# Designs tried in a protein design run: designed miniproteins, single chains, continued (3). Part 38

Each design is a single chain, and the fold is of that chain. pLDDT is the mean over its residues in the fold that is shown.

## One batch from the design tools (miniprotein)

Design m9391
Fold by ESMFold2-Fast:
Structure m9391 (fold): chain A 68 residues (1-68)
Amino acid sequence: SVLEKADKLVKEGKYDEAIKLLRDYLSQNPLDDDVLKKLAEIYRKKGLTVEAESIENFLKLLMSPKYN
């Protein structure tokens, strides 16, 4: 899976490659919440706080519990 590939890249310290992989996936699957969460985690690990917060805010909109 794309998440497993991203995890492997992160363990190898290849954060930019992991970010590219996840962003390329999201260009075709923009509402994949698991992939968005993973991308936000990697941004946080790189110290890209603004980028991580942007994705976190988008995820809150996607997971908004209107009637669940």
Scores: mean pLDDT 80

Design m9392
Fold by ESMFold2-Fast:
Structure m9392 (fold): chain A 57 residues (1-57)
Amino acid sequence: SMADELLKKAEEARAAGDGLEAAQYRGQAAMVRVQARLDREGLRDAPPEEIARRFMA
C-alpha cells in the first residue's frame, strides 16, 4: 500500500541518519492510513464534524 511504501522510505531515511526526512514520511504514512480508514468506513466525503462524532462517540 502507499502507507507501507512511505514507512519503508521513513526507515531508509532513518538508517541514513536523516531524522527529519524519516519523521516526514511517517507523518505522510499516518495520513494515508487515516484516509484509507475513512474510505473503508464510508466517511471519505463526510464533513469534519461528522468524522469527529464517529471517532469520539
Scores: mean pLDDT 75

Design m9393
Fold by ESMFold2-Fast:
Parts: sequence; C-alpha cells; structure tokens
Structure m9393 (fold): chain A 57 residues (1-57)
Amino acid sequence: GELRRELLRAIGEILRAIGDLLDAELNGGSEEEIEEARKKLEEAKEKLRELEEKYEA
C-alpha cells in the first residue's frame, strides 16, 4: 500500500513540474526560468525512476 502512495505523490510532482515548465514557455519566461523549471522536472523524473526501480527490483 505504501509504495502506491509514494508513486502517486511522485507522479503529482512531475505533473506540477510540467505545468510550471509549460507556463514559463507559454508566458515567454526568461531562459533562466525555463532552465530552472526543466531542472525541477528532471529531479521529479529521477525520484520516480528510483521508486520504480525499488518497486520492480
């Protein structure tokens, strides 16, 4: 049960990061703002990847 909740939380973080990135792109945000949003998305993706490996292994 615990693992499912962690996965859902990680997915929620990814969706939030994608939304932030899209907002920066659509509103003509600075290159720095876009890079920061991309970095946050990569961090969220890495966290999900770690959880998936833990769940599958």
Scores: mean pLDDT 79

Design m9394
Fold by ESMFold2-Fast:
Structure m9394 (fold): chain A 84 residues (1-84)
Amino acid sequence: VEEAKERLLKTVEDILQKMVEEGKISPEEAERILEEIRTLVENEDFDGVLELIKKYIDNPVDQFLVLAEVTELELELRRKKAEE
């Protein structure tokens, strides 16, 4: 579960860093968005994560990459719950 969370956050961070390099957002804005997503991930609010991604990230490939990582994290959480 922790590895899946770290991978999701790393994927978002890499996308935001790319957007900063392309001049689409500021470094301060990227940091704010990443912290907001981190909070939602810690609260297991994956619908909120996907809504923020759609709001701030308009590239459909980048949206798909985040969706794939969210899906993997949800599957890991469901597997852990099934073992209890």
Scores: mean pLDDT 78

Design m9395
Fold by ESMFold2-Fast:
Structure m9395 (fold): chain A 119 residues (1-119)
Amino acid sequence: MLTVTESGGGTFAVGSSLTLSGKISGDPASIVGVSWMQTPPGGGGFSVASISGSGAATGYAPRVAGRFTISIDRAAGTAYLNMSDLQAEDTALYTYIAFGVINGKAVMVPGPGTQVTVT
């Protein structure tokens, strides 16, 4: 079974930086890509950053472009979201989502979510 482990959350000061990590383990699924979903305290989650499994293609929400950087270590099965110049509006639940193929079927595997609070 494909599993996801997340780390790197907590409480951070405005103007500081942090790195979230997500690791995929278990099933020998082919990973197509990963994303982080940002769900603010009021709800309405959206994809804030994404990267293809090859690392060749990235996507960012306009509000975080230039501040957030996504990367993937394909050999380790680990993706990173570096969040710089933190703003109070970055306070949210960040959910790592892995996209892959298991037994010829497309799958989407969300992590448990990691809380980030900016004060």
Scores: mean pLDDT 78

Design m9396
Fold by ESMFold2-Fast:
Structure m9396 (fold): chain A 100 residues (1-100)
Amino acid sequence: MEEAEKYNKLGSKAYSAGDYQKAVEYYTKAIELDPNYAQAWENLGSAYYNLGKYQEAIEAYEKAIELDPSLRSGALQSIALAYYELGKYEEGEKLLEESR
């Protein structure tokens, strides 16, 4: 929806400025307005990843894939990287193979 897209765009501007906390705030607002906004969930995952919140990043990426399976390949790569950061190398390797 138009309002959700506006907040997603504001989040992307904050993300590009390196303000990942502000990006999370805006992406969360986009999701509150449109819970099915797959792109906002993917963007939220990327912002959480940059904040070192790897478990929250994985959950957001998984929600993005659920809502839009076309995001699966890229989101699985991001989930694999988050698993590596958590020291879960076997889980990360399996997901990286699935993304191919």
Scores: mean pLDDT 88

Design m9397
Fold by ESMFold2-Fast:
Structure m9397 (fold): chain A 77 residues (1-77)
Amino acid sequence: MTAAEALEAAIKALEEGDIEKAAEYLFKAGELLLKDPELADLGNTARAAGEEALKDPSKRKKIAELTRTILEAVKAQ
C-alpha cells in the first residue's frame, strides 16, 4: 500500500463514517510519508488528522477535506 492509497482509503472510511478505520489508514499514511524526509510535514499532518478523528468524530467532514489536501500534495510530487 502506498501513502496515496492509504489516504484514499482514509477518505472513503471518513465518508462511510468508519472513524476507527479512517484513523488506521491516516496513521498508515503518516508512517509511509515519514519515511521520506521531504514529505515528513505531510506525514505529521496525517497522523494528527487520525488522532483528531478519534477525539472528535463530528469533525469528520473537515478531516476528509484535510485528507484530500494531503493526497493532492502527495500526488503533486
Scores: mean pLDDT 86

Design m9398
Fold by ESMFold2-Fast:
Structure m9398 (fold): chain A 55 residues (1-55)
Amino acid sequence: MLSPLEQALLEAVDAGASVEEIARLARELGERLNLSDQEVLAAWMRALAYRDARE
């Protein structure tokens, strides 16, 4: 949870965001933050793993 993108996605998970919402946020914020597709994918996968671990 060191990058702004990762932090935002984990906060969305804590707020009850769906899998599709998390994927959408990762894409939109990744573009805004000028991140590579690989960095966006890594952050998204981490957020999904975090969500899955909570349930």
Scores: mean pLDDT 77

Design m9399
Fold by ESMFold2-Fast:
Structure m9399 (fold): chain A 82 residues (1-82)
Amino acid sequence: EEEKLKEARDYLEKGKQALENGDYETAIEYFNKAAELARHDPELVAEAIEGLAEAYEKMGFTKTAESLRQSAEDARALAERR
């Protein structure tokens, strides 16, 4: 799983760069890939979902962003308790 977690971190960084560039659709794609690869790491999943929430919010999907932020908090809570 080490290589998948490294790829997840790489996609997380690419997603953040796409967000900074205003390329929200590309950011969503990269954050989705990061979450899939980081499936067994709740903290990385939470970070990827937070990135998705920011991208959707900037695109005007505020309710979707709110739901995603709640999912990220839930994932982070599981990481903290486990």
Scores: mean pLDDT 81

Design m9400
Fold by ESMFold2-Fast:
Structure m9400 (fold): chain A 80 residues (1-80)
Amino acid sequence: MPSKEELELEAELALARMGVSVLKKIAEKTGNKEVEELAKKAEEAVREAERALAEGDLEKARELIKKALELIRKAIEVDK
């Protein structure tokens, strides 16, 4: 069974994954290149976090998830 920390990281990763999907849809609908670029960077961080979790590197996964969520937040702030 995964640890409580691992389950929490998986939940945060799922939220980040959903956020990236929503931002990609917003970028396509609005044509906002800044949102598109931030969504791509967040998607890359999500992919790296998925690999870190699969490898059992919880600390690296946590840092990458934080990075993805920060990029998602920045994209929301850019969208006026």
Scores: mean pLDDT 82

Design m9401
Fold by ESMFold2-Fast:
Structure m9401 (fold): chain A 79 residues (1-79)
Amino acid sequence: SRAEKLEAYIQSLEAFRDRFGIDRFLQMVETALQEARESKLTPDSVVFLQAMRRVLETYDDPRAKRLAEELDELLREAG
């Protein structure tokens, strides 16, 4: 299901963050946002971006908050 896929992506993103650190995770989010703006979103890519947004919510960091806002805007436009 979509919910199961979302949770799987969240777990994968958290594992990436825990292994490579927050700065590399934020760089990955920035790249994913740029790619999403240049391409038509698939249902799967929307779920992946939603997973990134949920992981970003856990951070009290200005860069993470800005990226979360950019994801919210992009996801709103895609819905």
Scores: mean pLDDT 84

Design m9402
Fold by ESMFold2-Fast:
Structure m9402 (fold): chain A 73 residues (1-73)
Amino acid sequence: LAREAARLLVEAQRAALAGDDERARELAERALELAREEGERTGEDPEEVLERALRGLVAEKAGKEEEAARLFA
């Protein structure tokens, strides 16, 4: 859930940059929904879930697979 929420937030940012405000809003709302669901599982606030998951995507892009796995858990 955390990884998917962060992925959707990145897609929302790309949609906004492309001028597709409707799609950006829809993707951001879906990301927040998944972050809330994950937060209920872990005891985190949705913002905490999104923050660590975004760090996980950065780690994944850098080839730090173990660090990314920890941040998505």
Scores: mean pLDDT 79

Design m9403
Fold by ESMFold2-Fast:
Structure m9403 (fold): chain A 119 residues (1-119)
Amino acid sequence: AVVLTESGGGTVKAGGSVTLSGKVSGIDFAKSGVGWFAQKPGEPLEGIAAIDAETGGVVVAGTVAGRATPSQDLANSTAYLHLSNLEVEDTATYYLRVTPGVPGAPTYYGAGTELTVTE
């Protein structure tokens, strides 16, 4: 069974930083792409940052450019998203998405971790 365990959300003041994490099991994490997505109330799910399975290439959304840093710990099968200089509008539920590098395998989403940014 594939299990994604997310953590690191909570309530943080604007201007602060947070590191979200997602532990992955039941899948070859080293051969999988990872992405972080944010769901804001009343808005569609948006991509925040991703790391490509084949190249290790990093993509960060323009809305969080310079503030979001995704990373992986392959030895511990954990994905991270570091968010700095937080803004109130970063308030969202953040989801880890894992895309296996195996053709035809399903994509997995975690249950999400809720981040509230206050003034």
Scores: mean pLDDT 83

Design m9404
Fold by ESMFold2-Fast:
Formats: C-alpha cells, sequence, structure tokens
Structure m9404 (fold): chain A 76 residues (1-76)
C-alpha cells in the first residue's frame, strides 16, 4: 500500500502548509485505495478528508466523506 502511504504523507504536508483542498484530495485518494483491503483505515482517511474539506469550505464534500466514514464504520 505504498501509493496510499504516499497520499497520506502528501496530505499531511498540504495540511501543514494550509492547503486544505489538496490535503483533502490526498486523504480521499488514500481512503479509496485501502477501502477494499483495510476498511478500518479507509474510515480514518475519509474522516481526515471530511475535516480537510470542511476547512477548505467545501461543505458538500465534507458531508459526503463524513457520511462515507460513518457507513463504513457501521459495517465493521
Amino acid sequence: MEEAEQHVKEGERALSEGNYKEAADHYEKAGDLVEGVDPERAVEFYRKAASAYLKAGDLKKAIEFGERAVELREQL
């Protein structure tokens, strides 16, 4: 899962630089990459994406990824 780890690192960097939209996009991709293999980690990444989208002012995406994290959590 090197590709997902790469997105997590890039998301953390973007977040530290105040680039919330870029951070959210990276966390979303990390979640998508691991969802079928490690849904527990996907929940964590979707929560981070939702938080970053909220900080970026993208309320629609924040709600979408927040709900996706809840739905995955309920299946576990």
Scores: mean pLDDT 84

Design m9405
Fold by ESMFold2-Fast:
Structure m9405 (fold): chain A 69 residues (1-69)
Amino acid sequence: SRAEALARVAELLQRYAGLSPERALASAEAMTTLSEEGQRTAVAMLQRDGGLSEEEAAELLRLILEAQK
C-alpha cells in the first residue's frame, strides 16, 4: 500500500539522514512529488552523505514509485 511504502521510505530516512519520525514521513511524502531526476538526485545524496548502499538505493527508488500509486 502507499502508507506501507511511505513508512518504509521514512524508516530509511530516519536511519540514513538522521531525521525524526515526523520529519522523515514529511520528507518521504515530498520525495513522491519529485521528478524522476529529482528522485535520483535525492537518493544519490543519501548514498554520499548517509552511507546508503547501492541495494538500499534501488529499494528506496522502488518504494518511492510504489508510494506514487
Scores: mean pLDDT 83

Design m9406
Fold by ESMFold2-Fast:
Structure m9406 (fold): chain A 67 residues (1-67)
Amino acid sequence: GRAEELLEEIRRNPERRRELGLELLTKVLGWPREAAEGLLDLAIPPGKRLEEVDPERFVAALRTLVA
């Protein structure tokens, strides 16, 4: 489905992880943008920036949040 397509795109284009993660949360799940941005921030491990997160770990974190 669209969620899996976006997760695969994050793996292929990790520089777009915030953009694609926001699209997943807002366009696929219907969440408000502010809530989606907050959830992406929660996917960042302590002491790291989003750009420093391994793409596979980020995809796994998004799957956990999407439950």
Scores: mean pLDDT 73

Design m9407
Fold by ESMFold2-Fast:
Structure m9407 (fold): chain A 63 residues (1-63)
Amino acid sequence: MSPLAEKILRAADLLKQGKTIEEAAKESGLPVELLKDISFGDKEMLIRAGETVRRHLALEAAA
């Protein structure tokens, strides 16, 4: 399992809880610039990216 994928999942979870991109980056240990690049500055895009990664990892773990 990728450490980067785990951090992205954590950041997405924090955004779903109402935190900012900066707060999510700080608490997940990711650079804020990376999260902005992935999401194009849109927190909804980052949340959806995190959901996609979570679904993919859950399918891999369940197999």
Scores: mean pLDDT 71

Design m9408
Fold by ESMFold2-Fast:
Structure m9408 (fold): chain A 76 residues (1-76)
Amino acid sequence: SEKEKYKEKMKEILEEFKKIAEDPSVSPEIREKSEKVAKELEEVIKKMDEFSVEEQKEAVKHIEELLKQMKELAAK
């Protein structure tokens, strides 16, 4: 149950990075960086079943902070 919630949260974050990567108003450099993060997240999501609940929680917190930073860069 908790593992599925964190996995779904990570998938939601992945979709947000994909939106930034596809946004033509965002600079090419930030779009490329966002696309690379999205590809790395797809690999992390595949391995999430191997993580403990605590490891999944920490991964979600880390990537949420990275998304916040990326959105700030995209807004410039």
Scores: mean pLDDT 84

Design m9409
Fold by ESMFold2-Fast:
Structure m9409 (fold): chain A 77 residues (1-77)
Amino acid sequence: SLEEDLAALRAALARYGAPQPIEVDVEGIETDEERQLAEAMRDALAASGVKKAKITATRDADGNIVLDVEVPDYPLA
């Protein structure tokens, strides 16, 4: 059907073509490296069809940058 064809096209564009617009809140960015990783994660989330997310940058015990990603639930009224 037309609806199924359009859904398949939108999914293909999200994976292989144009990134979907995304709203992202980013916290914990102190260095250029942390910013670059957060931008890469934002792009990956957009390509995966995520519409809104929060990214928090921290460091683990070994000094590696860790990104914590939270996708908020949208209440359907």
Scores: mean pLDDT 67

Design m9410
Fold by ESMFold2-Fast:
Structure m9410 (fold): chain A 104 residues (1-104)
Amino acid sequence: MESKDPKLIKAVELLAKGAVYLRKGDYETAIKYFEEAIKLAEEVDPNSAVVAAAYLGLGKAYDKMGEFDKAIEWYEKAIEVAERAGDQDLLEVARENLEKTKKK
């Protein structure tokens, strides 16, 4: 039912914007979009794949900024929510990013 909520649709749009700025190397702007996406998505379902994807985005942004401890924290949160959401693809991506960051 979450996929039909207007707030969840807006959260997905904010996730896409965050991903664009992440690819551009504007990590501060990416973080702001991911945080806004989390706020909207959590109002609908805090265990949604959208929340997990936004946490993964925050982890990637902090990893790119060299803030590895923060990146690890967000990846662990992404794993927890992805597991609750039943999103196996997102869970695997979050685990792979966590393992790579732990090696740094």
Scores: mean pLDDT 86

Design m9411
Fold by ESMFold2-Fast:
Structure m9411 (fold): chain A 70 residues (1-70)
Amino acid sequence: SSEVERVRPALEHALTLVKNGRTEQAIRVLEGVLPHAPEELVPPIRQAIEALKNGDTEKAIEYLEKALAI
């Protein structure tokens, strides 16, 4: 969908930031895209943010990859 395509680059950027240990930057990117995310992407994005805030990098990557598969 066009709405998913609109947020995809930001999700890919956030995933790269997480993989490079840039956790705070990844959280800011994800929080910035939430207001523009279609409903189907909101749950995995919110779960990724929560995982990052809890220091669970592996879980955050799983949620971001799940979001990118939508």
Scores: mean pLDDT 85

Design m9412
Fold by ESMFold2-Fast:
Formats: sequence, structure tokens, C-alpha cells
Structure m9412 (fold): chain A 86 residues (1-86)
Amino acid sequence: SEEEKKGEELYEKGSEAENKAQEALKKGDYEKAKEYAEKAAEAYEEARRLYEKAYEKEPSQELVSKIVAASLLLAGAKFMKDLAEK
């Protein structure tokens, strides 16, 4: 579906931001790490929402897997943000 495709695009943007957050953490740049972790969390949250909306229209095991994956990555991004703030 269009919503699933949009969710995949946001998932990819989240992954890119997550990689940048990890790079910033390695360099000790906690301000940038927080910024990128927030961007990753926002992207994964939107991806999850779009996958959930796609599931409402046409349920599938593949969409359940995508929702779970986005939810786990969202939790990870929030954890990275918390680490960068402390």
C-alpha cells in the first residue's frame, strides 16, 4: 500500500539518523547525538503509525513484523537520546 511504502521511506530516514547519532556518540558530541536520536525517534514513530494504518486496511503478518521492528527501533532511539542527555 501507499502507506506501507511511506512507512518504509521513514524507516530508512530513521536508520540514517540513528547511524548519525551513533557516530556523534563515538566522537563525544552529545548535542548532535541527542539531535539525531530525536530525528530517528520521530521517523520511527511515523513509520510505525503508517504501518499500523496499513494494517487497519489490509492485515498481514509482514505488517505486524514491520510494526514490531519500528517499535523496537523507536525504543532504542529514545534510549540513545536519554544517554546523550545525561
Scores: mean pLDDT 88

Design m9413
Fold by ESMFold2-Fast:
Structure m9413 (fold): chain A 98 residues (1-98)
Amino acid sequence: SHSEQLKRMADEARRRLAELEAQLPPDAPTIKVKVERTSPTRAKLTVTEAPGLPSLVGQETVIEAPSQEETDALIDMVLASLAEAAGARVEVEYVDVP
């Protein structure tokens, strides 16, 4: 199913992210991302800090999916893509928004 495929893609993305972070030098930059969850099926990701990549700071991505599992999978995929593209660590701050 689409949900099962998305979960497999997210699992692979998380594995790739872990491998990337293990290979990064200690002085590699850290990108800071705030994840604001407004509901189980909706979240907003905001880049709050990106050393050497000022155009990324303030970038927002809204994630919406039919289920919490799919929303979480999409968040993980976006974070992994950001880390891979920038060659940087990603530090996440999770915030629940009423």
Scores: mean pLDDT 81

Design m9414
Fold by ESMFold2-Fast:
Structure m9414 (fold): chain A 61 residues (1-61)
Amino acid sequence: SKAALLQRIAAELGFTISPAAAERLAQGLSPDEDTLRRAARLIAAHLAAKGRTALTEADML
């Protein structure tokens, strides 16, 4: 699934995404890997700016 691929890309970039957050993100994203990788890089930068390594469902509110 897109959510599983997004979680795998996040792990490759050194952070985690909860299954619920990954499903919510996947609903709004094109299924191509380039789009998912761009989304993951933006999330990684956002988390790094906050000193965090995990994105959860609470972050999607």
Scores: mean pLDDT 80

Design m9415
Fold by ESMFold2-Fast:
Structure m9415 (fold): chain A 78 residues (1-78)
Amino acid sequence: SNQENLETLLESIERETRELLEETKDNPEAQKLAEQLGRKLKEAVRAASAGDVESGSEHNEQALELKKKLDELVKKHE
């Protein structure tokens, strides 16, 4: 069902966000971006599940931009 699929996707995002927060624990700026990325991914999945494809696409685009910033920040810290 759509609800079971939504729950599975949200649990996956929460798990991945938790792992990313642990990996970035020594970089507070990266942690903040990781946390924001997790929220935007959840918003995208919830919007898509509700049939709001336009809003879901917008949240996903914002999530991709946050991931780009996170990747650049992590690379600069190396």
Scores: mean pLDDT 80

Design m9416
Fold by ESMFold2-Fast:
Structure m9416 (fold): chain A 71 residues (1-71)
Amino acid sequence: ATVRTSTFVVQVHLPASASPEEARARALEKAKALAKQLEDKFGASTSISIRVTETPEGVHATATVVATKVD
């Protein structure tokens, strides 16, 4: 059996006035939408991980979607 893994990155950039919880929620929403497309169209299994970073210029959330398909 062959295992194929693809990694996708979703980034959300919000102003410094935004909360890290808002950035995380927006990144998760976008990542879940992408994961659903990968599952529905390609039959992949997906996992999502999110990192949020606060800076003086803004709040940045990065969601990593890992899609795995077994042949």
Scores: mean pLDDT 83

Design m9417
Fold by ESMFold2-Fast:
Structure m9417 (fold): chain A 88 residues (1-88)
Amino acid sequence: MEMMEKLKEEEAPFVPNVEKAAELAKEFAKEHNTEDAKLLAKQMEKAAENGDASVAVLTAAVMLTVAKKLGDEKLAEVADKILDILAE
């Protein structure tokens, strides 16, 4: 079982910055219990599972725009911080 999971991980590119960003988004969603925060966490987790840094950046950028439109300063700060992590 563990050997098959390891082979599956080798097929999916591992991007450390995307994984770190997904973890931050999940922790934020626990503290900031809004539908937008939960959506950010869900989409970032999917991007991390797929190793897709481009989707992660697009997701964070869209959520930053949504947060600014809604006046959700906390969501905007977290989305901006995620973009900084992804730019490393």
Scores: mean pLDDT 75

Design m9418
Fold by ESMFold2-Fast:
Structure m9418 (fold): chain A 64 residues (1-64)
Amino acid sequence: KLEEIAKKVLELIKKGDYEGAIELLVKEAGLSEEDARKLVEAAAADPTVTAEDIKYGILNLQER
């Protein structure tokens, strides 16, 4: 499930739908809007970002 969420988030980021990516992370991954926005901004700034990178980003932000 988390891997599929990461793939969808990456697809949205590649399409420039940053708000859609943030909403998906908040709803499906349980991230705060602040953490989701931070992750999306970091991923959007890195043209080499992969779904695996996004997955580990989610896991690190859920680590509290």
Scores: mean pLDDT 81

Design m9419
Fold by ESMFold2-Fast:
Structure m9419 (fold): chain A 76 residues (1-76)
Amino acid sequence: SEYEKILEEFKKKAEELVKLAEEALKKGDKETFESYKELIEELGKRVIEALKENKEYQEKAEKLTKETLERLKKLE
């Protein structure tokens, strides 16, 4: 379904941003790390809005956003 594709694309982009954030932290660049966290939050917000007509997929996007941000928080 279209909703499933949106969620899969979001998951892929979130993983890419997580890897970039981890690389920034390894280099001691906390400012760039925070910027990637903000990009994940903004991406999550846009995806949640795009999925607003389907509560099940919207909830999955909200959960994915929270889990991704918690993963980054544990790296600090």
Scores: mean pLDDT 86

Design m9420
Fold by ESMFold2-Fast:
Structure m9420 (fold): chain A 57 residues (1-57)
Amino acid sequence: KSDLSQETLEEVARMVGVSVEEVLAAPSDDQAVNEALAEVLRPQAEAGRAAARELGA
């Protein structure tokens, strides 16, 4: 996660309920941070297109 954007770090911090500094300091195996990362990174690009598709249907 050393190459994550500022926006991604802020979103993960918001989901976990901690500061961006705590997300950066969290261990790689932190479950809450990893789940938030998967949520933000995986669906973020797809969510915009899926939302447009649902609204269009």
Scores: mean pLDDT 67

Design m9421
Fold by ESMFold2-Fast:
Structure m9421 (fold): chain A 75 residues (1-75)
Amino acid sequence: MFTKEEVKDMLRTLIDYLDRHPEDREAVLAGLRYLAEHSEDPEIQSRMRELVERLEAGELTLEQVKAELQKMIDD
């Protein structure tokens, strides 16, 4: 399982990937699901699951997901 610092590094990688591939919704969903399953912190797991559900429901854009990931890094 990943620590908070390892998760933050992976979130930076995911944001960087999304900057290069801004329409790759499936890659973002895969990354969020992976972090939901393998994160050590239950709050991070819950937050990742919520982002997956909201993105799948069409409630969030990829830009809004990117902003939420940046907030998690800044915390």
Scores: mean pLDDT 82

Design m9422
Fold by ESMFold2-Fast:
Structure m9422 (fold): chain A 64 residues (1-64)
Amino acid sequence: SREEEIERARRLEEAFRAGDLERLVEIVGPEELRKIFRAAAVGNRAAGREESARRFERWAREVE
């Protein structure tokens, strides 16, 4: 449901804020999380945020 999607998004935001990759994998799964991080890396690089882009690329590799 929409409510479940919103709650999942909140949990995802909290895990991301904590830098907890293990919890992020538990919430979304490794394949989907890897896609999210790769997309975030591309977006950050396009916006001139090279350090953030490199961080997301590193996290994408750590997720398998």
Scores: mean pLDDT 81

Design m9423
Fold by ESMFold2-Fast:
Structure m9423 (fold): chain A 70 residues (1-70)
Amino acid sequence: MLEEVEEKVRELLERMREEEDPLEREILAAMALIYLSVAKLAALREGDEETAERIEELIEEVVRELEELM
């Protein structure tokens, strides 16, 4: 699960960095954040605190990348 989440987020971050349209960048960031939020909730339900913490770090990374591109 975590490896698949990290790979998907990496792909979305790369697409976001390459995207020149501000609206499309926001859409890509929103997709990543929704995906990460669902994954974090699933990890917390299973008691996997380590995975939940890593997903929280990925959420922060997506938010920071979006802010830097604005």
Scores: mean pLDDT 79

Design m9424
Fold by ESMFold2-Fast:
Structure m9424 (fold): chain A 110 residues (1-110)
Amino acid sequence: AEELGREGAELGAEGARAAGSREGAEAAGLGAAEGGALAARRAEDAAAGAAAAVAGAGAYAGGKYGKTDEEAAAQAANGARAMAAGGAAGGEGGGEGAAEGGRRALEAGR
């Protein structure tokens, strides 16, 4: 996600140089930087959501309703899968955001 944000910024800078104008270069650089930052924030939000889901599952499994150890273990496993899915979704969303930011920066530079 963060690496994809940096790639988006680099793509925007290359597009600005290809466009050849000073104004285009500045606009493209700003657009790429904004796209990268947005992608990083979305990846962080997805990770935070996954962490909250894991914490919620743990609370239900471990404490309030006297679930068996096997049920607690199953809930923990489900929480871990939700965490992994959230991380994957965050990475995908981050990548898309960075690519979109870079593309818009290239268009702004033309």
Scores: mean pLDDT 49

Design m9425
Fold by ESMFold2-Fast:
Structure m9425 (fold): chain A 70 residues (1-70)
Amino acid sequence: SKLEELLRELDRALDERDLDRAREIMEEARKLGPEARFRVELTLGVHMVRAAVFGDRDLLDMITELEREL
């Protein structure tokens, strides 16, 4: 599935702190409709909780910026 591939690429971009790549993936997912947007929001939420628990400020700031762009 195109959506499943995009979500795996999003996980990778977040792990690598690649903001530009994460934005590209989110734009592609946005074109797939509301289910894809919901799945992206869930993925960002999981990474945000992990970043907050482990004190990863760079990841937290990146996810906050990406959520503003949804």
Scores: mean pLDDT 86

Design m9426
Fold by ESMFold2-Fast:
Structure m9426 (fold): chain A 65 residues (1-65)
Amino acid sequence: SMTEEQREELVRELVRLGFSEETARRIAEGIDAGKSSAEIAKETGVSRLSVDMARIIAGVIRAVS
C-alpha cells in the first residue's frame, strides 16, 4: 500500500487535474485499499479511464518515492 505521504501526493495531483478534493480522496483511498478501477468508478461516479489515470499516477509516485 501507499505511505501517507504518497497518498497525500496522489490527492494533490488529482486535484491539480481538476477533480474535487472529495473525489480525489475517494479515488486515492480506493486505490490504497486495493479496489478495482471498476469498483472505484462505481463508488465515485467518475469514469474508469479517470481511475486508470489516477492508478498510473499512483504507480509513478510509488516508483519515485
Scores: mean pLDDT 87

